# Designed miniproteins, single chains, continued (2): the designs that were tried, part 49

Each design is a single chain, and the fold is of that chain. pLDDT is the mean over its residues in the fold that is shown.

## One batch from the design tools (miniprotein)

Design m5676
Fold by ESMFold2-Fast:
Structure m5676 (fold): chain A 95 residues (1-95)
Amino acid sequence: SVEEKLKALEEELKEVLKKMEELRDDPERGLAFQREATARLLRRVADLLLHPEVQKRLNLSPEEAEKLAQAARAVADGYLNNKPAEGIARAQAIL
């Protein structure tokens, strides 16, 4: 359900904030964690965009939602592969 996915996203955001505070004194590990967390969050957003209820609330067509989801995944893949610029460029090409 949308509610279930939103709760999962909220829990992940809380976990990310907690972990970032724990890694405050280790900027390299903090950046690595932030990169992976950003990718996970973008993938969860992509999953939400494909849900019909979310599409209705945002007034998105299924086609528009699919493009946005693909763009979010492209950015996420860029962060996971330590190539954020390439991910962004791919997302821009999809949109």
Scores: mean pLDDT 80

Design m5677
Fold by ESMFold2-Fast:
Structure m5677 (fold): chain A 100 residues (1-100)
Amino acid sequence: SLLEKIEEEVDSLMREAGKKILEAYKNKDFEKMVEIIKEALERLRQIYEWAEKNLTPEEVERFRRYLAEKLGKLITLAEKYNLPKEVIDEIRAERERVEA
């Protein structure tokens, strides 16, 4: 289904972002970690906008719940790596927008 394909795209994006964040963390490159997170959030926004235009209302609601869960995991990861509050707040704001 289209929903399954878009969820796989999000999973792929999150896996790649997580891998890049870990490498940046190992190099103590906190600016690079912030950049990676912001790029991932922007891509998630684009995917969500596409979903709203192309999925049914029921599929959009299911996708919102899925994204909220993924964003929650990203917050946990950001807290684990002691990222700036501003970055964590940006992820939280995106989760709130998706759940609204």
Scores: mean pLDDT 83

Design m5678
Fold by ESMFold2-Fast:
Structure m5678 (fold): chain A 58 residues (1-58)
Amino acid sequence: SMEELAKAILEYAKKNGKPPSQLTVEEVNKIVKEKFGIELTPQQAEDLIALAAELEYS
């Protein structure tokens, strides 16, 4: 699910000491491919970064 992907991206950002809004499309695609075996379009990666940033407040 997109929520699971967003949580994985948020955890990666936390581990690297930066907010999810500073993640690049390339970094997001690498993480999602490594953990879930999925390739995202640039727009999907951008949407995922935005969702992860929103989840940081929760």
Scores: mean pLDDT 81

Design m5679
Fold by ESMFold2-Fast:
Parts: sequence; structure tokens; C-alpha cells
Structure m5679 (fold): chain A 61 residues (1-61)
Amino acid sequence: SEELKKLILKQIGLQLQKIGLEFELEQVKDSNPVKAQQLQQEINQLDQQIKKIEEQIKKLE
């Protein structure tokens, strides 16, 4: 369905954003703990958004 397609594309977009933030976290984790904590919070927020979309996809399958 069109709705399913849109959710899958949004999920992919959020997963790509998460990968970028995870890369940044690895760069700063030992040198800047304040920045690392901020990035971890952003990653956690994206993970929650991804999980919500996964639940919506599951309901449409």
C-alpha cells in the first residue's frame, strides 16, 4: 500500500540519521563526554521514532 511504502521510506531515513549520529559519537566518546551524552540522547530519540514506525508497519502487514 501507499501508506506502507511511505512508512518504510521514513524508517530508512531515520536509520540513516542514526548511523550518522553513531559515527559522530564514536569520534567524540573519549575526548568530549558532554557531546557524547548529547549524541546518545539524540540516538535514543531516533531509536524510539524508528520503533514507533516499525510498530505501524507491523500493523499494516
Scores: mean pLDDT 88

Design m5680
Fold by ESMFold2-Fast:
Structure m5680 (fold): chain A 66 residues (1-66)
Amino acid sequence: GAEEEEIRREAAEAVARGAAYYVFGKEPESVRVEEMTDTRVVATVVVDGKEYRVTVDLSTGEITVE
């Protein structure tokens, strides 16, 4: 339902925000979730005025930044 989709989106945003904080050592200015699946989260984050694409592999814990 819509409530479950909202909870999933909030969880994906939290994962992306945490990954950005882990990689950059600071809170991102913004987070936009591009994709969420049971195995990965893809988000666009802004840190120090620059946009980065962050991919978190939920199966391995690997974080990729582009």
Scores: mean pLDDT 81

Design m5681
Fold by ESMFold2-Fast:
Formats: C-alpha cells, sequence, structure tokens
Structure m5681 (fold): chain A 75 residues (1-75)
C-alpha cells in the first residue's frame, strides 16, 4: 500500500526543488504567487514528515518555511 504521507512528501519535495532550481538558474526573485505556492508545499512536506516521524526532514522544511515566509513579508 502506498503511504499517503510518503507520496505527499515526495510531491512537495519535487515542487520545491523545481522552484528552487528556477530561482537559482535565472537569478530572478520569486513572484508572490510562486512564493505562496512554495510555502504551501513546505507546509505539506512538514506535516507529512512529522506524520512519518522523520525529525530531520521536518526540521529541514521548518527552516525552509520560515525562509519563504520572511521573503513573502518583504513583498
Amino acid sequence: MIDPAEVELALAEMQIAVFENIKKRSGKKLTKEELEKMIEYARRALDAARQMGREDVAAHFEELLKKYEEELKKL
């Protein structure tokens, strides 16, 4: 059986990686809409990681979430 939390985490990680790669390659600042999307994916990944008991992964997404929320406040 496929674990819904595991699937959710994988999808969220992929989406975040796509946006981070776009930002890194283009050197452009993320739009408000892109940043809000990344915040949603980070929250979903954090919840999934916590549900799975993966403390290291949860800590990573907590840090990313704080970073994206700070960037959003500057927009």
Scores: mean pLDDT 78

Design m5682
Fold by ESMFold2-Fast:
Formats: C-alpha cells, sequence, structure tokens
Structure m5682 (fold): chain A 68 residues (1-68)
C-alpha cells in the first residue's frame, strides 16, 4: 500500500468511527480540516508514521469532545 493509501484509509476509518459515535457535521468538518493539515505536512516531510500518529491523536480529541 502506498503512503497516500495508508493515510486515506486511516482518515476513512476515523470518519466512520466519528459517525458511529454520533459526530455532528460541524465536528466532522473540523476533523477533516485538521486531517488536511496533517496530509499537507506529510506530503512535504514524507513521515507517514508521524502523520498516522497525529491522525490518531486528532480522532481521540474529537471523540473526547463528543463526551462533553
Amino acid sequence: MTPTQRVVEAITRAVQELLDAGASEELLVEFLERAQRVVDRLSETGDVDAGLAELERLLAESLKKLEE
């Protein structure tokens, strides 16, 4: 799997998890905007593992907001 495919798969899984948790459209948009910044940095640095770790952190933060 290419680095791009790995990142797209991670974002797709995160969006599905947020939807399953009852995320609003606004929260999904915020997550996707932050995920886009991760993708932009990844395209410049090539550090896929760092990008994936940051996406996991963003997902955890978004899920925590749903508990409030």
Scores: mean pLDDT 80

Design m5683
Fold by ESMFold2-Fast:
Structure m5683 (fold): chain A 70 residues (1-70)
Amino acid sequence: SKVEEAKKRLEYIADLFKSVIEKNKGNEKLIKAVKEVFDEYVNRLIAEYPEIKDYAEKLKKEVDEFIKKV
């Protein structure tokens, strides 16, 4: 389904952004910019597929928690 595909794409993008953040440890400005791009992407996807909102918000929180540990 389109909703299931949206969830899979969101997981893929979250992992990609986590990889970029990991490779740029200590670059606070770049990490902030990358996080803003990720949040904008997630918000657009929620607007297109409102059914994934809770799932998407959970992934946003996971990325926030990942940044705190980097």
Scores: mean pLDDT 85

Design m5684
Fold by ESMFold2-Fast:
Structure m5684 (fold): chain A 90 residues (1-90)
Amino acid sequence: SEVDEELRRILEETLEKLEQALKNNDYDKFIAVLSEALAEVTRLYKRHNDERAKRAQKELQELIREVMKDKSKGTAEKAIERLRELLEQL
């Protein structure tokens, strides 16, 4: 419950910031936003040892690597969509 609420908050705030960065074609800001989300999710995982937080941590790590390798609109849009799917699965 508490972990679910905090994960929803982190992902919703992150999605809003990612959409703004993408509108500006600012891929460095996009990566910074994902990295901030990863830090928050990692703290949540360490505090609660929750498998959903662990899954979100792994997903965010993979998205950061993908966007860093290919700083394109297509890769950024896929990252946003994957985070929306993760949010819907909570």
Scores: mean pLDDT 88

Design m5685
Fold by ESMFold2-Fast:
Structure m5685 (fold): chain A 69 residues (1-69)
Amino acid sequence: SAEEQAVLDRIRAAYQAGRLTREQAQRLSLDLDVDLGLLDIQRALGEPEAVLQARRAEVLARIRAEIDA
């Protein structure tokens, strides 16, 4: 999604600026992919969209905070 791509672009920019190591950038990218993938599974299992959107916002906020740490 566009929101996922924006966070991945932020990880890449932080890595290119020397603020993240390669290992940190890879870990954050993997954490994002796994956590958002779990939301897709939860949607398939019938979780309400309002709950999924709240969880998605929390995932994106957490990854953004870790990029800036």
Scores: mean pLDDT 88

Design m5686
Fold by ESMFold2-Fast:
Structure m5686 (fold): chain A 90 residues (1-90)
Amino acid sequence: EEIDKIKEEIDKAKTPREFLQALSRLAQLADKAIAENTPEGKEKLQKIIDVLNYAKEKVEKIMKDPEVRKNLLLTIDSLINYLKKKIEEL
C-alpha cells in the first residue's frame, strides 16, 4: 500500500528533488522492514528493490542532464546493493 503510493510518486516525478523525496521515503520503509526482522519484512524489502529498479528506468528516460542522471542512478544502485545485502543477512 505505502510502497504502491511511492511508485505512483516516481511515475509522476519530473525533477531530481521529486526522485530524491521518493527515494528517501523508500529508504525509511526499508529501515522499518529491516528492524522488524520478519519474513514479511524480507518480502517488503524485495518490493522496495523492485520499485527502485523502476525508478532507475524512469531516471534513464527523463533526466536530460547527464551529471544529474549519473548521480541519481548511483544513489539508487547504492540503496539496491545495501538492501540486497540486508536481505541476505535476514
Scores: mean pLDDT 84

Design m5687
Fold by ESMFold2-Fast:
Structure m5687 (fold): chain A 74 residues (1-74)
Amino acid sequence: SSRDKLHAQGQTIIQMIKDGVDDDVINAFMDAQGYPSFTKNNILKILDTTKANPKIGKSIVDVYQKILDASKAR
C-alpha cells in the first residue's frame, strides 16, 4: 500500500539522519521518491536542527517516527 511504502521510505530517511548522512543525499532520495513539498520542508528542518544541536534533532526524529507509526494506523 502507499502507506506501507511511505513508512518504509520514512524509516530509511530517519536512519540516514541518525547515521549522519549528508543532507544532499537525503534530499536526492526524497526527490527520487516524489515527496510532497511540506514533507520535504519538515525533513529539511530536522536536518538543520540535527546539525545545529544533535540532541534536539534526535528528539524531533523520534517525533517523526511516532507520526509515521500513527499514519500506519498503530
Scores: mean pLDDT 68

Design m5688
Fold by ESMFold2-Fast:
Order: sequence, then structure tokens, then C-alpha cells
Structure m5688 (fold): chain A 126 residues (1-126)
Amino acid sequence: MSSVPPEERARAVAREAARLYLEGNTRAAIDLIAAAKAASTDERFRLMLDGMLAEIALIEAGRGNLDLAELAISQLRPEVARILRELLDRGSIDRDAFLAAVAERVGEEVARLIEEGGDLFLEALK
């Protein structure tokens, strides 16, 4: 297997997922990210992909597309999914509040990797 750095692999996934997302293929974007997570045992890479799923969930919730937001959330690890559902149930779509809650309840390093993955996805949307 090629020793591609997690950040480079995450950037490739972000680019392809963003392309699908911009084409209106939100389910395909979520499925692509979920499949990449399932195929990897690299925890840093998997956390960056969780960041991409969280960004899709926040954007779709902000648009009122709660079914698509929940689809993205369902692909997250259970502890992160729970945090995001609790925030959305309170009507909060604040990314900073989500990342702060992940840092407090799961860990600072987990929150940082989720933030990095989310940033890669948001940059790819430009």
C-alpha cells in the first residue's frame, strides 16, 4: 500500500466529495466519504472525513434539509454524532459551538482533526 499522508488522502476525498455536492449529488458525496472511512484503519484520516460529514450536516441543516443532515450525521462515530444531533435539536448550526463541544467531550486532538477535514471540504467548495 502507498504511504500517502492522511492530509493528502483527505484532500483528494474532499475535492471529489465537493464536486458531487456542488452538482447537487449530496447523497453520493456522503456515500463517497463514508466508503473512504470504511476502507481505512487510519484514525487521523477517518477523523478528517468525519469533519467533512459534519460540514455537510451543518450546511444541509442550515438549508432546512434535515433528512440529508441526519444521513451525514448517521455516518459519524457515535460520540460525535450525538454532539451534533444535540446541537441541531436546539436549533444551533454553529460550527464553532460544535467543535468546542467535541474538544470538551471527546478530545482536543479529535476536534482539531475534524476541523482540518471540514476546512479541506469547505476550501474545495470554492
Scores: mean pLDDT 88

Design m5689
Fold by ESMFold2-Fast:
Structure m5689 (fold): chain A 97 residues (1-97)
Amino acid sequence: MYPTFEEIKKSLEELLKIKSKEELEKASKTNPVLRFLYDDSLSLETIKEIAKRILTLTKDEILNQSVEELAEKFTDLLPYSRALELATFLKVSVASE
């Protein structure tokens, strides 16, 4: 089941409380949102910055922007392909509500 945007936001708030990448990896085993964001090549600080940016987005902004426009918000932190996957994940989560 795809997580709702409210479930995504709750998971991201929990992510911001995580103190180590090892703790995040453990949490990702039971939380699909944290699993989606977990990346061995990224620092914990970078993953938290991605979470902070998602938390500033509204449902209306996610629905009204294209996948490409949403992806551009993350291209300084993620490769373009990963930014597109994240943008798609957010759009599907909001649209599925």
Scores: mean pLDDT 84

Design m5690
Fold by ESMFold2-Fast:
Structure m5690 (fold): chain A 59 residues (1-59)
Amino acid sequence: MISEEEVERAVNNIRKLLEESDPSFRAALIRLYDRDGDGTVSDEELREAVTEGLRELFE
């Protein structure tokens, strides 16, 4: 199982990518993780996506 610390670490890394990416790549990432279509990605949305991704990798 993945820990909460691992999820936090991954969320922080994705947020850094969002901040450092060019506008088009950032828009693509936001669209991928944005469940409500607000054009922004919340911590809850990132946490859920990361948790599912890490679960798949560790299974």
Scores: mean pLDDT 69

Design m5691
Fold by ESMFold2-Fast:
Structure m5691 (fold): chain A 68 residues (1-68)
Amino acid sequence: SPKVEELRKKAEEEAKKVTSRQDLIDVVNKTIDEAEKLGLSDDEINELVAYTARLGAEVLREKEAAAA
């Protein structure tokens, strides 16, 4: 779906800017809200959220490792 692809790109860009656990939570919640507004199915929302959370967690982990 083009809508899913566009949201995935936005979520990916925001996830790469994550610097704290709160940022990660905010990115995930924003992605859910935008997906719901676009009328995506629960399955599409769950898959997009899982992808976004995983990417953001990896970015955060890498940044924490670099700061340690």
Scores: mean pLDDT 81

Design m5692
Fold by ESMFold2-Fast:
Structure m5692 (fold): chain A 78 residues (1-78)
Amino acid sequence: MSPQELVQQAIQLINQGGRYLDQGDYQTALSYYTQAAQLFYQAGDTDTARNVLQNAIDIARLKGIDVPPQTQQMYDQL
């Protein structure tokens, strides 16, 4: 898969995550954002991947839900 295709898929995952966030399904939204960050990282866009993970962590803390271990671990490794 090309870097351009990875970025386009990551953007679609962010949009899907946003829809779940609007519905109050925060755990599902964080899963989509974490998957999007993984694709940005694979595309070589580490800065965007880190920013997406930071936003996901901030949402979890703001909404009083646990930060998924995989989300925190990926953020700490970037």
Scores: mean pLDDT 87

Design m5693
Fold by ESMFold2-Fast:
Structure m5693 (fold): chain A 81 residues (1-81)
Amino acid sequence: SSSLILPREIIERARERGYKIGLEITGDEEVAKEAGEIAKKRAEELLILMGDPSVDLHLTPEEILEIAEEEARRYAEEKAE
């Protein structure tokens, strides 16, 4: 199904997107790597929240990735000073 959520794949994509954004903003590979880890952690947190039946949170994979990318971007922008 096109609606199937694949946690492992989402987490991997979040890390890669965060890394790419971090590298584009800072040009620093270590900061880019940290941005990737931040995106990964954010995606993991969102997936955990969605798995909790007491939490009314429903996000698509693309929405999770967009939120994770935004977090990584904020981190990279702060480090680019």
Scores: mean pLDDT 81

Design m5694
Fold by ESMFold2-Fast:
Structure m5694 (fold): chain A 69 residues (1-69)
Amino acid sequence: LAEEAKRLARELGGSDEEVEQAGLAAKGALDSVKSGATPEGAALQASTLLSGLPREIRLAVTRLIDEYL
């Protein structure tokens, strides 16, 4: 999931910083679910980490996380 999020962000023209943030958001969501959070709660937390990213990257990565969880 994190590697796929990084790949999407890079393909959409994200900077190195934006690529790393996308990966961290995806990893955080997966780790949260493994720790007992709901998929919806984990996705919502990831959305806050993605809020500073360009709209195109944010929407694509959010969709990837939602479809995976």
Scores: mean pLDDT 79

Design m5695
Fold by ESMFold2-Fast:
Structure m5695 (fold): chain A 89 residues (1-89)
Amino acid sequence: GYDKEEAKKLNKEATEATKKAFDDYGPTSGTGAAIRGIGDGVDYAIKGKAEEGAEKGKKEGEEGKKRGDKKKEAEGYSAAAAGAGFSAA
């Protein structure tokens, strides 16, 4: 499982990625990617798979970062932060 400090680090990554997506794509497209990610992380947590959702989101966020895909980075890290937060709670 994720501890509270790991969840906090992923929340920081999600926040930074969301700001980058907002800067390039604005509130509807950029922030919308982050909201979609949060929804995915919550869905995994409701199914008792918070850790799995966090790991999946983290991989997608890292992939987006490597490709320069700021929307994918924001979506992935936001899903990771949500999943890790529920896993740590």
Scores: mean pLDDT 84

Design m5696
Fold by ESMFold2-Fast:
Structure m5696 (fold): chain A 90 residues (1-90)
Amino acid sequence: SEEVKELIDEARKRAEAYTAKFLAASTDEAAKKEVEELLKEFLKKLDEIEASDLPDDEKKKKISELFQEFLEKMNDIELKNNLKVPAPDD
């Protein structure tokens, strides 16, 4: 549905922006690689949800859960590297 596509596009845009801010702020090559791999897996999973035959309500739930997991993993990487990057709302 259009609503599911809009949620996927918004989640993709926010995740990419957050990752770009981290990559600009960090000088740690290992941390940068970890964040790039995290984004790659997140985007792959979003594409899988979009392509699935699941009902829209289940897709919306999975998108929300996947994005929350992405944010939690990003926060863990930031804390491990003593770096604070503004959340994707900025």
Scores: mean pLDDT 83

Design m5697
Fold by ESMFold2-Fast:
Structure m5697 (fold): chain A 98 residues (1-98)
Amino acid sequence: MELEIDEAVLAALAAQDREALLERVRREAEELADSLGMSEEEKERFVRAAVEAVEAAVAYEAAVRAGAPPAEIEALRERLLREAREAEELYERALAAA
């Protein structure tokens, strides 16, 4: 139904290891792209968007917890939604082409 972004964010909060989380997201996104028969260019774009969405989600949660200014929180939220949308659109396109 949805990308595993929320699950990956929960894993990051539990593990407190951003690098391990980003590596896991990259691996899972690469495996998903391969299973859908994405081209190398589509796979690179999809993996990048998925990793950047999770990175933005982690930064958003940290900013909210730290009481960052509303403008900073909104900018991180916009980045998260933009990257998540790009990943979802690439996923839907690959699924439709299969």
Scores: mean pLDDT 78

Design m5698
Fold by ESMFold2-Fast:
Structure m5698 (fold): chain A 99 residues (1-99)
Amino acid sequence: DADALIERFVQRVRDDLLALALARSPPEYHEQVEALVEALAEALRRVLRERNLSPAEIEALERAYDMVLNGVKREDLTPDEIEAVLLFGRLLREAIERL
């Protein structure tokens, strides 16, 4: 189910971004940071749904996200994996632009 995979992926990205953003922001701004991360997660969910991605494409995006987080070098990625990383970057940029 593509919707279930999108929700799992968005929740994971949300949780990771929230942890990073809170670690990088002063405590007095945590409420605003949480609101911004929630807005970004909702925008990302909409972008992913609008793209009519297959389950396989969503799983490829999740794997690309994992590779980026684990610091896999570009030279160690396959062409398809590089394309998935670049697609994720474009989708995230589009989500940010919708804020």
Scores: mean pLDDT 85

Design m5699
Fold by ESMFold2-Fast:
Structure m5699 (fold): chain A 83 residues (1-83)
Amino acid sequence: SLVPEEIRATRARLEATLADVRRNRDVALAQQTIQDLADLFAALRALYAANNAPSVPGPVLVLRAIAAAYQAELRALAAEILA
């Protein structure tokens, strides 16, 4: 299925971003990634609401949980770099 492959690819990209933030102490990249993920999921939420979807699909909920975990790690890492 394409969806599990897309989830794996997304996780790999987020792991690469975390590694890049750690290596380069790039707080701006961390903050931009947090905002981009927030904007993406706000847009998806609005799209599902506008189309009267009864619920958000399971794969999207999994992606949202993954994104939330990486947003938390990026926030913690940015705070550590700024300390």
Scores: mean pLDDT 78

Design m5700
Fold by ESMFold2-Fast:
Structure m5700 (fold): chain A 95 residues (1-95)
Amino acid sequence: LKEDAEKGLELLEQGIENRDIEVTEKGVYLLGKALGKATTDPEKIAKISEGMAKVLEGVKNNDRELVAEGLKLIAEASTDPEIQEKLRELAEKYK
């Protein structure tokens, strides 16, 4: 469970750093799958989906602020404090 979230976060960071949309998509998919299993709250699920869409669009358009906004939304919806903190740290890097 945590391993899938951490691997997703690793790929997400690599994809964003390298501006690699395919790697970012893989990271978003793995992270979303792990976070979606951790919650049944429709509001949190919606925030995860919105945040992921913003991260992908931001990477595609080289929009650092949009990437940061997406990462913050995913962090707000995350229930694991370690994953939440890593997402916040990554978001700060793009502000």
Scores: mean pLDDT 80

Design m5701
Fold by ESMFold2-Fast:
Structure m5701 (fold): chain A 70 residues (1-70)
Amino acid sequence: LKEEIEELMKKMTPEAQEHLREGLKAFDAGDYEAALRHFARAMEVALDNGDKEGFEAAQKALSLLAKAVR
């Protein structure tokens, strides 16, 4: 999942990528609330911009977060 997210980030728009990158930093720090907010914003920005790769990356990031909060 994390490797797939990183590959999709190379193809997404810079605006959506920035939010996803901040979310991954929060995730690595164990701040799952901040990670959720950043990933949700990345998904919203990707949808607004028609960024299919960005939307997919954000969905995978939310799946990664869901596994970690167990």
Scores: mean pLDDT 82

Design m5702
Fold by ESMFold2-Fast:
Structure m5702 (fold): chain A 60 residues (1-60)
Amino acid sequence: MPPSETDIVAMAAGLGLDRETTRRLLEVVGLEALRAFMQEARERKLSTEEVRARALALLD
């Protein structure tokens, strides 16, 4: 099964993204792109601030 929306939100919260930002990213870039972004952030061990900055850039 693909990860549920709940799993994606939980992962985003673990990376320091708030619920509103996560919802907007899902709406703007879609679930697959958001998951890839979070996977890359975890793999690169980005800080909470770096993750937030990149997320806000995607919502520009």
Scores: mean pLDDT 75

Design m5703
Fold by ESMFold2-Fast:
Structure m5703 (fold): chain A 88 residues (1-88)
Amino acid sequence: SLTPEQIDLIVEAALVIIKAAVTLNAVERSDLPPELKEKIKKLANEAIDLATRAAQVAEQGGSLDEARKLIEEAKKKVDEANKLFEEG
């Protein structure tokens, strides 16, 4: 069975993935310039990749510190994507 700490990290990673997916959907439906759309999509996709790896590390009983660091990096990418979306 997964520990509570593993479950918390998996849930946090899943929430980051959901936020990034929402941003991707919003960007596709927006009237933002193509270059800005590509930049935001890249950041959101990088966040999904980092969060997915964090969830995998946590699920496999790997380094929880590594999983936490990956989640922090993923959150920064989502925040950057959202900031660019709001500024466009």
Scores: mean pLDDT 90

Design m5704
Fold by ESMFold2-Fast:
Structure m5704 (fold): chain A 109 residues (1-109)
Amino acid sequence: MALVERVVAAVEELLARFKDFSKEELKEAVDFIERAIQFLGLSGHEELAEELYKKALEQLKTVEDRLSASEYTGYQLGLIGALLTSQLKLPDQEERIERLRRELEEYLA
């Protein structure tokens, strides 16, 4: 539970800063948000994963004018891919959850 709360808070903080990010910082933020969405969905927090996905798309739209069409579309596809992947019950699901947990804990340390 503590990790879920920290992950959600970190995503909310990143989303609030999208307009202030450089292109490199935005890429890193979207990569983290994608991992967070996957982790939350795979871990049974499907509603939280969907809420963060919707918020991420909304914030990404606010910086669309700063991105090429290819970059913007790439981020949209990454985010939807993360959400859809979090809804798939793949054979390696438990291993994927543990990997994502470790990566997110390292980021938040």
Scores: mean pLDDT 84

Design m5705
Fold by ESMFold2-Fast:
Structure m5705 (fold): chain A 67 residues (1-67)
Amino acid sequence: MLEEIRARARAGATAPAILRELARRRVLPDDEVIALMEALLTAQGGRPVTLDRANLEAAIAALRAAA
């Protein structure tokens, strides 16, 4: 699962697209998921980003509730 998400990120998927995929697959944020999202946001935003696990969990939960 996470390897498929990493493959999408390498293929040029945006951070919002990856976040929607995490929500769709009901992936719980772990250190690898947090690191992947931080790397994507840093690359796409042009500045370093640090993510709080609780904030990422809340964002994924909100996307699941909206779907």
Scores: mean pLDDT 72

Design m5706
Fold by ESMFold2-Fast:
Structure m5706 (fold): chain A 60 residues (1-60)
Amino acid sequence: SEARKAAAKEEMRALYAEAVRAEQDPTPAGRTRAVALLFRMLALGVEVGIEEEVTRLIRE
């Protein structure tokens, strides 16, 4: 499970990087994409049991 959590954290960092890039687009389409990516991170966090990592990445 630790290996699975480590892999999930790496995936979350990749998703967060994509979300940050989407946030650079101020259009509704860019905002929608950023929100969708953040919810995808949340879903992954819940599935793997590392919701705290999602909160840590999102909370600047």
Scores: mean pLDDT 79

Design m5707
Fold by ESMFold2-Fast:
Structure m5707 (fold): chain A 100 residues (1-100)
Amino acid sequence: SKEELELAKKELSKIIDESLFKDLSDKVQAEILYLLKFMESTNDKSTDVEKLVDKFFNEFNPVPESDKARVEEAEKLKQELLKNKSTIKKIIEEYLKKQG
């Protein structure tokens, strides 16, 4: 929902500088927050965005293959994250610096 996206944006801004993500879509900003929380929960320090995104979608929120609509939505979201992989890498690097 729109309220969930706004809450995710506020939480993300508490973790990293808003200038790094403000130009990304609200949905991508929310997924970056969830990705960072996933990294924290798994103690993952990788900056390989493609591998990290694959691991996140497979382990954190696996979608049943029988739910074609949810599979399609997840695949579109994954592709939007990968289109922004250079920006996401910078975000992850700044996040890891704050943790170290």
Scores: mean pLDDT 78

Design m5708
Fold by ESMFold2-Fast:
Structure m5708 (fold): chain A 115 residues (1-115)
Amino acid sequence: NPARERLLRELDDLEKRGLPQELVDANRALLDKIEDERRLEIVLRALEAARAASPDDANAVGIAVGQALILVLDTPSLEVLERTVPPTAAAIAQGRKPSDEEADEVRKIALEALK
């Protein structure tokens, strides 16, 4: 899977740039749980968005990718993930927490998709 191979290379690069080993290991473990190629492509777009938002902050990018991986595992709707995950990753990488309203909207959409 080209997206998985690229994500693994990007995590290796983040590790070399100072991302703590614990965060690298956590992100690799979460990534290993994803078998759907389209979900992996969404995570890759989230990583690209996080890197564009904070190119010099490996920690911020690594945390944003970890949150993208969690959202991708927990949210069944690919359409919701494609729309929400990359901008959320960019916001997290900028040190901007999603507002309570933005976080609630993501949860609400995810819960409706499960019904």
Scores: mean pLDDT 76

Design m5709
Fold by ESMFold2-Fast:
Structure m5709 (fold): chain A 76 residues (1-76)
Amino acid sequence: SPLLEKLEALKKEAEELAKKSVGKAKEQAELLVKQLEDVLANPELLASLSEEEQEALLAHVEALLKKLKELAEEEK
């Protein structure tokens, strides 16, 4: 599943960000990892999403990760 592969990659990026971050950025990156783990634990629900819903989910996670990277740079 391309969606599962992309979400797993985003989860890995969030995990790497959490390891390198401090403060609020670390806490929020760890929360994002947990949220992605919960989503990935229900692959049948992910398979039920339309292509548009899949793209929206990926865009949402990517936008959150970008904001967390910006926060991490501010908290160094």
Scores: mean pLDDT 83

Design m5710
Fold by ESMFold2-Fast:
Structure m5710 (fold): chain A 80 residues (1-80)
Amino acid sequence: SEELKQEALKKAQEKLLELLNRAYTLPEDKQKQVLEVVKKAEEEIAKVIDDKSLTPEEKVAKIEEIIAKTEAEVEKIEAE
């Protein structure tokens, strides 16, 4: 549903903000890497939202997949 899509988008935006806030505790080189990863996630989410071939349910699944991948990549950057 459209409502579930909007909820997923809100949760995604909140998670991306959390990841950016965590980045400010990191060295500058890692901060830049996190910013690039988050920017790519925002671009991918925008493409999913604009995709007329996807149902709201498919958009929710894709947004959640993008966020999970983004969080894992940020955790990898933090660990290095």
Scores: mean pLDDT 86

